# Designed miniproteins, single chains, continued (2), part 69

Each design is a single chain, and the fold is of that chain. pLDDT is the mean over its residues in the fold that is shown.

## One batch from the design tools (miniprotein)

Design m6383
Fold by ESMFold2-Fast:
Structure m6383 (fold): chain A 88 residues (1-88)
Amino acid sequence: MAEELARQAEELRERAAELKKRLAELAEKGTRELSELAAKLAKEDKKVAGDKVREKLARVGEEMQALRQQADEAEGEAANLRDLAAKV
């Protein structure tokens, strides 16, 4: 029983680490895509350029927030399972 709970805690910690890595990759990709979009739109209509950048920022922000929440939940669950394993 304790061994199974410890294993589940480890799997959740690995998942949290993977989600955090994806969050970092999404932040890097989002920054790169915004830089590329800004470069492409430098000579275009400024209103259309502004709208596209705002939409991209909002979407990336929401995705990053969702991934961060999932990572935090996985870490919390891993900690709870580790504590439970120590008590059984």
Scores: mean pLDDT 73

Design m6384
Fold by ESMFold2-Fast:
Structure m6384 (fold): chain A 93 residues (1-93)
Amino acid sequence: SAETVAQLQQLIAQLKAIGKETGDPLVSQAADLAQAVLDILQDPNGSLLEAEIQLGMLGIIRGVLKLIGAPQDVLDLIDQTIDLLDQLIAERK
């Protein structure tokens, strides 16, 4: 939905801002992967398989961020982003 896309854009913008402020390359990569998945899902000819693979990579980055002690607020933003991207993938099936 348009509302879900708008919410995802806000979450991705927040992750980009945190990545720049902290200098954490993994947070910046999480934002970039989330944007890539969203871009695929906004393309009517976009590959759902490619979106699922990139979403899986975002999940791996989230796991690494947890292991290195990233703040809970950052992990929560990534979790919300993953959940909304997964919802958009499900809506296209």
Scores: mean pLDDT 89

Design m6385
Fold by ESMFold2-Fast:
Structure m6385 (fold): chain A 80 residues (1-80)
Amino acid sequence: SKEEKIERLKKLQSELEKDVANAERTVADHQARLEAAKAAGIDPRELAHLETILGFHQAVLDATRAFLEETKKEIEELEK
């Protein structure tokens, strides 16, 4: 039913909100590591590696946020 689909999507939304919060913490942690490394004058090749890792986690966060927004939109359309 429509109601059962809404319940499943709301459960997915809750899980995705937790995934976003976890991904945001991961990105913040890697941003802090990169800033600390820059302040310490770390080798440019090591800085590039840290930037690559940060970029990966940022991409994961962006993708998870997009999935969450799409899930929210589907719920809103079903509740109309």
Scores: mean pLDDT 90

Design m6386
Fold by ESMFold2-Fast:
Structure m6386 (fold): chain A 65 residues (1-65)
Amino acid sequence: MEISDEQADRAALRLHLETGVQLSKEQVETIKELIEKGASAREIAEKTGLSERNARRLIELLKEL
């Protein structure tokens, strides 16, 4: 699944509003690449420093946007 930069930015903003987690541009780019490769929430958490819960929520937000 190809994710646009706009979709990734919107998902990161929504996660910030819901959880208070602030993602850097580098973290957003890494998340985008990992999701496009079919990575699990655990792998995203390990690569970005997010909790697995926040990684799962971010994946859900990207599917809804």
Scores: mean pLDDT 79

Design m6387
Fold by ESMFold2-Fast:
Structure m6387 (fold): chain A 115 residues (1-115)
Amino acid sequence: KKEELLEKIKKWLEKYGIEMEVSEEDEITLKGPESYPKEFLETLELLAQYGLVSLELSEEEIRKALDLAVNEKDLSDLSPNEKRLAELMKKILELLPKLPAEYRPLITDFFDTLS
């Protein structure tokens, strides 16, 4: 499951000339062409991490974590994985307004790849 998702992510990233490194702690680091905005690569890293964390959660748990993140509600009642997913989503939502408009369709396509 995790290996299948990582391979799927890697194949998508390779289409755009982006290299992926995964640490022992499952932290994802991306290296892309200098022409890409840093916010684009950072958003892809957060989305890839979001995809990995979501594999450990039910659809209901994901929905709950996302609702709390989007509505800026208290995360204290969440499990560690639900809280991590919510924190990743908050960071993604903070980066999206900083992203050039031309990269938004690529972010959407990448997110669809994770689903």
Scores: mean pLDDT 78

Design m6388
Fold by ESMFold2-Fast:
Structure m6388 (fold): chain A 82 residues (1-82)
Amino acid sequence: MDAQLQQQALQHMQLALDYSRQGDTKTSLAHLRRSRDLLQQLGNEAGSLVSQGGADRVETDPERGYESVKSALTVVENILKS
């Protein structure tokens, strides 16, 4: 079950990255929030906090949305790999 939720969280973050690259900030934020919720469900506080930080950054600075999502995804991948 944990592996399935981890894969879903990462897939949502990858979708957030793809949509942010297309300039679809609203859809990117929706995917970041879904990833956050999945990580919270897993009890991965560090991962959920990073995903929340990414979403907050995209909301406050949508011009840098792609870089914010990319950074958050990289950190979450490292957390889940550890």
Scores: mean pLDDT 85

Design m6389
Fold by ESMFold2-Fast:
Structure m6389 (fold): chain A 85 residues (1-85)
Amino acid sequence: SSLLEKLETLREQLEKLREEIERNGYVSELLMIQIRILQQEVNELLKELGREPVPPIQADASVEEILEAIDRYLAALEEAIEELK
């Protein structure tokens, strides 16, 4: 379905972003903007599925906390993907 394709695309985008942060050891302002856009898209799709939204990343979050937040987004996407299979 088109919804499944959107979830798979967001998962791939978040995985790539996570890998970039791990390689660099920091999160630039541009990367943070990208993460926030992807979080919004994740929550919009979760809402369409009647699922609970994932909380936003704190403004003063460490790199570790940002990676943990991305892992939570990925977990939510994986659960949604499994539901649609």
Scores: mean pLDDT 84

Design m6390
Fold by ESMFold2-Fast:
Structure m6390 (fold): chain A 70 residues (1-70)
Amino acid sequence: SKLEKLDELEKKLNQPSINKEELKKIIEEIAELMGIEIDKEKIETYLNNNSIETIKEEILELIKRVRESL
């Protein structure tokens, strides 16, 4: 189920030791789940320009919006 995958990704996101490589993988998995093609250079730029806390908050909002779309 797509909802079960989103729950798994949210649990990974909430790990206190999460790093930017793990956040990148979560973004890539959400994009794959939604059938969205991602620009790797744009994702790398986004990760480099934002803190882990900001990225986590924005991914949580994205997961919420994706759940509402399913």
Scores: mean pLDDT 83

Design m6391
Fold by ESMFold2-Fast:
Structure m6391 (fold): chain A 87 residues (1-87)
Amino acid sequence: SMEETKKLLEKALNQLVEDVKAGKLTAEDVQTYMGIAAQELGITDPAVIAELKALGRKMAEAKTDEEAEKYKKQALELMVKAYEERL
């Protein structure tokens, strides 16, 4: 369901933020994972894929928890919208 998909995406994004904070992932790694996530969701719009990668980088490079949360929410909303609209 969409509700299950949203929860899985949020969990994955939260894990990416934690792994960056722990020094396990770089901003480049997060961009790569956002591209893979887009592919797994069937997102083919290159502009949407580019925006998701940019949001992933911003999330990884965020200087505050509030900034990271902002970009995480934007990425989640864009993923959900693109998936629902089959972009």
Scores: mean pLDDT 86

Design m6392
Fold by ESMFold2-Fast:
Structure m6392 (fold): chain A 96 residues (1-96)
Amino acid sequence: MEALREEVEREARRVLSAAQLREWREAVEEGIREGWNAEEVAERYGLVPLEVEIGAALVALEATDAELEALEGRTAAEVAAELRARLAARRAQELA
């Protein structure tokens, strides 16, 4: 439990590049085309759940390459939080 938690916390603090964000977006896009779920995408691409979550959010938001560049230099946790907020805001607009 503690070792896994430390690995998750270390991964959450990792500073992301636009290239990594693009790879995670493309991995989720392929998973959608092939009918894979999040666990299958993680297994096939060697990604952790947080990386699949980020990739899925980028696909759902139809994020452009310029938007990926704007997220560069942030930690994985910060990017995930920002993307969750953007998805929630879009959902709120759909309910209005």
Scores: mean pLDDT 80

Design m6393
Fold by ESMFold2-Fast:
Structure m6393 (fold): chain A 65 residues (1-65)
Amino acid sequence: MSDVMRFMRKIGEAVDLIQQAIDNPEKREEYLERARKILDELSAGGYGEQGRLGLDVGLEIAESE
């Protein structure tokens, strides 16, 4: 279904940005800002807190280095 595919794509984009933030400390803030924007879009779209919780953990790990 198109909505599920869009949701999965957005999660993939956020995860990729979090990984790039971990791999590139000098640009961490830029990548984390983009990842947070995608997370906010997912939340605004009514997608569940379970998905958000996973992304929040990823963001916390990236911020912790």
Scores: mean pLDDT 69

Design m6394
Fold by ESMFold2-Fast:
Structure m6394 (fold): chain A 81 residues (1-81)
Amino acid sequence: MMSIEEGVKTLLSVLSPEAVVAFAAWVRDEAIRAAEAGDEATFQAYLDFLETLLKVVEEDPRFSEEQKAAIRALLEEVKAA
């Protein structure tokens, strides 16, 4: 099976940095909905995805500091839910 990290790297190869930030925002919204619904397994899966995405994005020189900060902010919003 493809790992989350492999999936994220594949996603970054086909999406612009702007599209990746928009996708991360959608994942944040879905994670918060899972938390509100009490779906801990789905919430954890989205959280793990965003943590892996941030790790890959931090090492990717194509992303601006503003774009990296936006993804960090989205992850912190999920962690606060």
Scores: mean pLDDT 82

Design m6395
Fold by ESMFold2-Fast:
Formats: sequence, C-alpha cells, structure tokens
Structure m6395 (fold): chain A 66 residues (1-66)
Amino acid sequence: MDALERAREAVRRLAGPEVADEFEKHYEDLIAKGEEREVALVKALNYAAEKSGIDRQELADALAEV
C-alpha cells in the first residue's frame, strides 16, 4: 500500500469514510495545483485532522498501524 492509500485508510478509521473522501479530494486538488506529493500529503492530513477534530499525534499513530 502506498503512502496515500495508508493515509486515507488511517483517516477513514479515525474520522470515517466522508472525511477520508474529503482528505483524498484535498490531496488531489493540491497535486493539480503543482504541489509536491509529500507536501500535498502532509497538508491534506492536517486538513483532515483540523476538519474532524482528530489529534495529529493520534492520526500519526494510526498511520503506523495500517
């Protein structure tokens, strides 16, 4: 599983499928605007965490378990 797939799965487990879909759309929008994949991934994760009220450390821990 690539980094994007792992991140989406972690967001889905913590915040549910709707937030996971919004995370992916935000990531795709950033990539379409010319952002680097690694930077876009971090920004999209921060967006998902902020939107859902998830602690960033909790999200990081979930990413390690996927």
Scores: mean pLDDT 79

Design m6396
Fold by ESMFold2-Fast:
Structure m6396 (fold): chain A 70 residues (1-70)
Amino acid sequence: HMVLVTVLTPEENRDAVRAALAAHGGEILEEKKLGDTVLITARVPAEHLDALRAALAQIPGVRYSAVPLP
C-alpha cells in the first residue's frame, strides 16, 4: 500500500525534509517553490508512514497531509 504525502516546509528546511522522505522510502514526485516555502509531493509506503510522521514532527515549520493511494 502506498500513501501520497504532501509536505509544506520553509525553504531553509528543504534538505531536512528531503532526507526524511528518502530515509523512509519516499519517492519525490514534485517540488514547487512558493515564495519562502516549498511544497513537496511524494509517494511513501504505508508501513513507513508512522516513522516518517515522527521524523517530520522534529522539523520546525513543517506541515503535511497524507492520503491513501489504491
Scores: mean pLDDT 82

Design m6397
Fold by ESMFold2-Fast:
Structure m6397 (fold): chain A 73 residues (1-73)
Amino acid sequence: MKRVEELKKKGEEKYGEGIRKGGQGKLLEAGEKFQEAADLYEEAGDPRAKRYYGMAAGLYRQAGDEEKAKEAE
């Protein structure tokens, strides 16, 4: 399905951006990118979404943003 393929591709792009931001110590931005990836994978019906929401929540907590961390769970 074309839409599902496009969503997964965008999710992979956002995941890559999250990894890059995390490597730079930009924890809040990395969490935002993993949450964007999770949203795209969830729309695509991909089980990776739950894992990436967890990663986003963890990064938000490390950045001191407990409100965003709770939202991502």
Scores: mean pLDDT 81

Design m6398
Fold by ESMFold2-Fast:
Structure m6398 (fold): chain A 92 residues (1-92)
Amino acid sequence: SERHEALRDLIRILRDTRSLVTDPAVQSRLNALISRARALLRDPDPSRADVITLLQTSLQVLMQALQTTTDHASILRTIGNILRVIGLIEDL
């Protein structure tokens, strides 16, 4: 389903962002979001509201990741990941 595809894409984005982040608090929040996304993915029919809420919460954490990132390449990749999450919200 579209919601399962969005959750799979979100997990990829969150895992990629986690690899760029050195802040332990942000890494912990990204891990919690990945776990939540995996839990929703096990539901055969996850609610649209739950998926959108997770995407919105993920966007907030990615913004926090951006604020803690210092190198140019990681900044650009994190911005790309933010735009991808916005795209997932718009496509649902």
Scores: mean pLDDT 90

Design m6399
Fold by ESMFold2-Fast:
Structure m6399 (fold): chain A 56 residues (1-56)
Amino acid sequence: SDEDFIKRLEEMGRNVMELVLSRQPQLSPEQREREIELGREAGRALGEFLLSLERR
């Protein structure tokens, strides 16, 4: 389903951000949590964009 697809892209976004943050060990736990959440939102946005292409 579209919602399952979006959820998988959100998880991918979190995982990518975790990898990026592995290069910045000086970040506080609170900052790390905020950045991971931004990764999730970026993944969701990518998923919604990809689904929108099916309507063209």
Scores: mean pLDDT 83

Design m6400
Fold by ESMFold2-Fast:
Structure m6400 (fold): chain A 117 residues (1-117)
Amino acid sequence: STMAEQAERNVNQAISKIKTATKKIKDGTLTEQEFKQIMAELSEQAAQIKSLALLETKGSKVRKELEAIINTIEEAASLLKKAYQSKNKKERDELVEEVSGKASEIKKLMEEFKKAA
């Protein structure tokens, strides 16, 4: 597999977990165990992309693009945690929309990375 193919697999797994979590938060069905598993999986996917980024020269375009993907996954995970912990429906709905926006941003960054590869 190319670096781009490996990064895309990690990104697709992260987006899939984000979509599952946001749906279950909206439905009120997300369990604490499922939430912890999703958070661990997002952390693992970000760590795998970080390992790929560390193979690239500091300040290179490729490394910066991978770091942008990692940062956006971490932002999505942070917002997802806030949404899960929120007791206010309006705040929770707004945070879920922000998480969905971050998932779209991750996908766009990955598509841009693939075109540059």
Scores: mean pLDDT 89

Design m6401
Fold by ESMFold2-Fast:
Structure m6401 (fold): chain A 68 residues (1-68)
Amino acid sequence: MSIKEKIIQEAMEVGKKLLEQGASLRDIAFAGVKTILKLSEEKGLSEEEIDNVLLSFTRQMQQYLAEQ
């Protein structure tokens, strides 16, 4: 699994956990973005790589919510 895929997975796990706790979509979105930005900074990702991770997270979270 790539570094980008691991970051997306961590953000998705944070989002899913908050959803199970009854958090708002706003809180889920902010927590996911915060997780991505923190991990991307720690791993030294470029701005382009961060944008790609954010887009992938958004797509995967929308898909997950549609399947609930």
Scores: mean pLDDT 83

Design m6402
Fold by ESMFold2-Fast:
Structure m6402 (fold): chain A 105 residues (1-105)
Amino acid sequence: SLPEIPVFRADDVESKEEAIEILRKALETAEYVLKNGTPEQKREAVEALIGSLASALALFERLGVDPEKVERIRELVQKAVDHLRAGNVEEALKYAREALEVFEE
């Protein structure tokens, strides 16, 4: 059985530290699904991770995080979205991982 992917909701989290913890768990779950899931489950897992990253980005903007850092994350999230739409699920996951690394800076 596949673990449930944690869904980030901005209303449920007020701190950057809590958001990063949820994103780390979401990434670990997506990476597990990419190794063990069906093609449909792989797409759904990466889509859920991208959604969580977008929600965390909105929170970071509201908390007044450095605009340059916010823009770097936005660019990486957009690249993940574009690759997922093109059917490049593994490349989408790579950009999602890079976005999380910028959140952790």
Scores: mean pLDDT 82

Design m6403
Fold by ESMFold2-Fast:
Structure m6403 (fold): chain A 86 residues (1-86)
Amino acid sequence: MKEAMEKAVEEVREKVEKENPESSREKMKEYLAEAVILTAKRMGFKTVKELKEFLYKEIEKNKLEADPSALESFEEVIKLAEEKEK
């Protein structure tokens, strides 16, 4: 589980970096949103919202130290992914 989550985050990062190394911040958010949708489907979730709920439960359960800034950025990307999935 931990390993699958870390791998999903790394795959998202690598895909963005590989496909658009000169991307603007907004384009990067769009690519990350698409990668989040793909990650949710690959992990067997029906919606991005289910993936978000799962990730937050795992953070709480495992007392993971998350940088608030990183969590805010993740929330923005998740909102974009939810809008694109609709």
Scores: mean pLDDT 67

Design m6404
Fold by ESMFold2-Fast:
Structure m6404 (fold): chain A 96 residues (1-96)
Amino acid sequence: SKDEKEKLRKAMARLLGVLAEEMRELAKTSDKPELLRRVAEELERARRAVEAEDFETAAEHLRRAAELLRELGPQYDSLADLLRQQAEILRQWAKE
């Protein structure tokens, strides 16, 4: 289980980095560029916290990213819900 958690942790950090970069690219042609850049910043902070095994801090940044995504519009609701679910998983890891 420790080896499985480590693999999932590394995969999550990589995915958060990719999502942050995608949000920065979307900001270049968006009507809400500042909000997308703020989402990217929160995702990048979550990535760094996951790499540092600071799961409580990572969960907090994922929740903030999810809130900002909802402000962008309903097309981001599914991604916001996914990030909230990942935040809850990380919060459980912080208790172990």
Scores: mean pLDDT 88

Design m6405
Fold by ESMFold2-Fast:
Structure m6405 (fold): chain A 70 residues (1-70)
Amino acid sequence: MEEEKQKKEEEDNYETAKSIVGLLKQMAEEGASRSALEGLYKKALEYAEKTSPEKKKEIEERGKKVLEEV
């Protein structure tokens, strides 16, 4: 079943992207450098690219908000 494999890949990439955004927030709170935070944001977007457009936009907006606060 191709649909099950695609769903798993989307979910795995989405969960990974969310985890990276969570780490981004934690690192920002701990005073990580702007360049380190931008690197994590880019990593989250790479995983989000493999999800749906809606989920990708959510990850992009969440990550940008963290970067704007720092």
Scores: mean pLDDT 78

Design m6406
Fold by ESMFold2-Fast:
Structure m6406 (fold): chain A 63 residues (1-63)
Amino acid sequence: MIDKEVELALLIIQAVNAEKAGDFETAAKYYRKAAELAREIGQDPELVSDLERKAKEYEEKAK
């Protein structure tokens, strides 16, 4: 069984690593998936909002 909280943490780590590498397309994908998972498991609305904002920011930078 996959722990959803662990999956969320790994998605955020992958997004941050892609961000640091300048891979904005990959960062956007991982932040988007992290935001969706965070909402699904009932995480803090502020965290969900932050992840959604980062996803949009990097989606625009990847254009």
Scores: mean pLDDT 82

Design m6407
Fold by ESMFold2-Fast:
Structure m6407 (fold): chain A 90 residues (1-90)
Amino acid sequence: MSPQIQREVDAGVIEIYGSSSGLSDLGHQLAQQVLDGKLSPDDAIKQLKDAAYSTLSDEDKKFMEEIEKAVKEGDYQKALDLAFQKWLER
């Protein structure tokens, strides 16, 4: 797999994660930095988590932790599926 395809997957997950946590603008900005190779996916997720944590319900916090775990494990399909499930529940 090319590094570029991996970055595109990572950026997509970050953008969806930002949208699901009410931080779509920040998510988009961080996704762009990941695509540019300026920021790691883990650092992007951490920034989104830190920004959202004071405004999130306990259920949303657990959901963010599950997405972060999937990203750290390299299971981007699971992270995407979790983010999609949350998007459908809106």
Scores: mean pLDDT 71

Design m6408
Fold by ESMFold2-Fast:
Structure m6408 (fold): chain A 65 residues (1-65)
Amino acid sequence: GELDRLFRDLDAVRQALRDGQDGSAVAENTNRDPDFQDRVAAHMTRLTRELVREGVVPTPRSSPF
């Protein structure tokens, strides 16, 4: 499903950053971008809705959080 692809994409990005080694400076500049933070927030909201719909999360909010 879409969530499986999203998890794989996130893992691939994490691996690429490890291979790049000096990704921290790029990440800092990107993280300071308000537009980037807004996009992340919107994406997380959409992902949460998909997780609830697919029944991966038994409640709207997980206990571990």
Scores: mean pLDDT 55

Design m6409
Fold by ESMFold2-Fast:
Structure m6409 (fold): chain A 79 residues (1-79)
Amino acid sequence: HMEILEEARKRLDELIEEAKKAAENGDFSKVQEIMEEIDRIFEEALKKGLPEDEVIELARQAYGEISDLVKEALEKRKK
């Protein structure tokens, strides 16, 4: 299952970088689309046999990073 975890992490990292660029450009619709794709990655990882607790930790990390970059983008736009 380590291969499944590493594959999911690589895909999540790429999507988080795309979400950061979209948020910095004010394209929050694209951020929502990326979040939907991230949800599909978690479902795929579960189907491939990744333990539920590891998927929950991946979700916590990914959603946390996206939440932080959205907050920072919104704060920069208000300044």
Scores: mean pLDDT 80

Design m6410
Fold by ESMFold2-Fast:
Structure m6410 (fold): chain A 79 residues (1-79)
Amino acid sequence: ETVISLLEQGKYSEALDLLEASFGKFASYNDLKDKVSLVVKALALLGKNVEAKAIVDYWYNVIGDEEFKQELLSIIDNI
């Protein structure tokens, strides 16, 4: 039902599909960071580390937030 619930159930592909459906609107920068972090985590859990790193690079190029980039890379490294 929720992205977090799907990740806890090991339904990583379903969690990713739900996240992609929600990417049309962000309530705040924190909401954007949370959603991007969940996408990166889901991709890393699926073994798609190259795709996960591509998402990190994309959002760094758009936003320029080095701290957020390091947080996302830490998610990949801790999987």
Scores: mean pLDDT 76

Design m6411
Fold by ESMFold2-Fast:
Structure m6411 (fold): chain A 87 residues (1-87)
Amino acid sequence: KLSKEEIRELAEEIMRRLEASPRTREILLEAIDKTISDPNFEKLSPEEQLKLLSKEAKELADKYNASDQEELMIAHALAEMQARVLE
């Protein structure tokens, strides 16, 4: 299982390598903060944790009117997180 800190650190590493825009970084980090604040987070499997993160990221992207490029970058970061966590 990923700790709350490990999920945040992984996302920050990925976004740095992808040279994500400040807006993309803010959206994904806020989604992570919401995900790790869920009362059931520690009881979720890694797959369920990533599914919750993907849901929160999509809701925030929609709320903040993210561009197509920002949405693609978020999707890319989430896919890389999934690959590293589930492999």
Scores: mean pLDDT 81

Design m6412
Fold by ESMFold2-Fast:
Structure m6412 (fold): chain A 68 residues (1-68)
Amino acid sequence: SATRQAVLDQVLAETRKIMEEEQKKVDAGEITEDEALLRVSKRSLEVYVQAAQAAGLPDYAAGELAEV
């Protein structure tokens, strides 16, 4: 429970940074809004897997991805 919440909190914080980075690229005309959405989704998933592995939960991360 506590470990899962820590992973979710980390993913949320990193996702906010990713969203800000991708939004700056949209504002600069480097990528489209649709491309930014796909990039945020992909990068957020990568952050989730990395955060779960860092917390010692590789089986948990694999299980969640297999069920989605």
Scores: mean pLDDT 75

Design m6413
Fold by ESMFold2-Fast:
Structure m6413 (fold): chain A 96 residues (1-96)
Amino acid sequence: SALEEAKKEKEELTKELQNEFREFSAKIETSDPAEIEALKKEFLDKLANRKKELQKKYEKSDKEVQLILKNQIQLIDSYEKEAEALTEEALKKLAG
């Protein structure tokens, strides 16, 4: 069912975002300021694209599936905030 598929997709997205953020964090630790800005842009662009696809899916979904999709969108929003905080901290450390 669409509800079961949405639940599985949420679990998969949660794991993918955790893994991608871990890789992003590791790259930021070894990067110069220009590389940090480029990595931040790439990561945020990927999150924005995922969010756009989830919003498109939301418009075509029933109420139960919409609740799951809303949770996935909120998860992406939390990772956008974490990426911004992480990169700001890294840039401040490099500035001295």
Scores: mean pLDDT 88

Design m6414
Fold by ESMFold2-Fast:
Structure m6414 (fold): chain A 76 residues (1-76)
Amino acid sequence: MPSIDTITKSTYDDVLKRLLEAGLPKKKAEEAAKEAGKKVKDYYEKHGDTLPLSELFEKMKQIKDDVIAKALKEYK
């Protein structure tokens, strides 16, 4: 199982890359990436030991996708 730190960093890096590729300014992309990392960390801390890995990863993907969609809507 990846550590909370590994999952948080991976989430941050993924969201940051996707938003920068979508043309968001670096500062706005970094703020959204931090939000996604925090939400994924909070979810993992509550459910990481109780959910199957596949379900955990699906929920974390949903969190990332939701943050990206929101950032694109608010900051475009």
Scores: mean pLDDT 79

Design m6415
Fold by ESMFold2-Fast:
Structure m6415 (fold): chain A 86 residues (1-86)
Amino acid sequence: SLKNLLDGVNSGIDAIIELIKEGKGDLAAEKALILADKLEENNVDKEVVELVRKAAELAKQGKYEEAIETLEEARKKLEEYLKEKE
């Protein structure tokens, strides 16, 4: 269901942000790529998928503040997307 997808993604983003805050950028990037693949498999808007993939790259580069901001942008775009698709 869309609710299960949204709940899962929110939990996933929160976990990735915690890894970034712990300085675990490489692990955060790997988890973000797994999340992006799951979003793509569920036919979520490409803009949301691309934002999560961008956050993974930023986390891997040690750009932690930008990675967190990009994940929060992805969250907002996903909420907007699901509101339009219900």
Scores: mean pLDDT 84

Design m6416
Fold by ESMFold2-Fast:
Structure m6416 (fold): chain A 74 residues (1-74)
Amino acid sequence: SWRELAEEAIRLAEEASPEAGRVARRTLEEAKAAKTRDEAFAVLDRGAREIAAIDPERAAEISGLMADALLEML
């Protein structure tokens, strides 16, 4: 389910760092609240870039899970 993917993304981000966890939570919350699909993906793109700056090694996996959660939710 999209909730399980979102929870896994947040968990993995929190394991990387508390900062990455906060970025993942904020990104998923803002994407969920977005008025359009394009707005939701713009939010995801910004969050993905922030996570990449914090933890380049885990960024792709975390961002992939966030994208999968968003795609299942839309």
Scores: mean pLDDT 86

Design m6417
Fold by ESMFold2-Fast:
Structure m6417 (fold): chain A 92 residues (1-92)
Amino acid sequence: DFEKKLKEEIEKVIEYFKKQGHEEAAELFKKLYEELLKEIEEMSKEELEEKLEEIRAELRALADTTDPLDIARGAALNAAGNYIVLRLHELE
């Protein structure tokens, strides 16, 4: 159920960018999110905790963005960060 909900939320973000005419932003979001998930899949608990802090720092740097590509980067980082939080909860 969780994996299905996460996938549905990701698809909604992609559709949102496409509906706004920001097709490059939709593709960038998908690419960055897939790259982040691949990295996360191979990480230890300690590496996941470090990656989460890096993601949080990058999100703070992107907080004032109005560029659709930077918004897409922020969306991918936010989705990956949420996935890390859930994985950390499962790892004790």
Scores: mean pLDDT 80

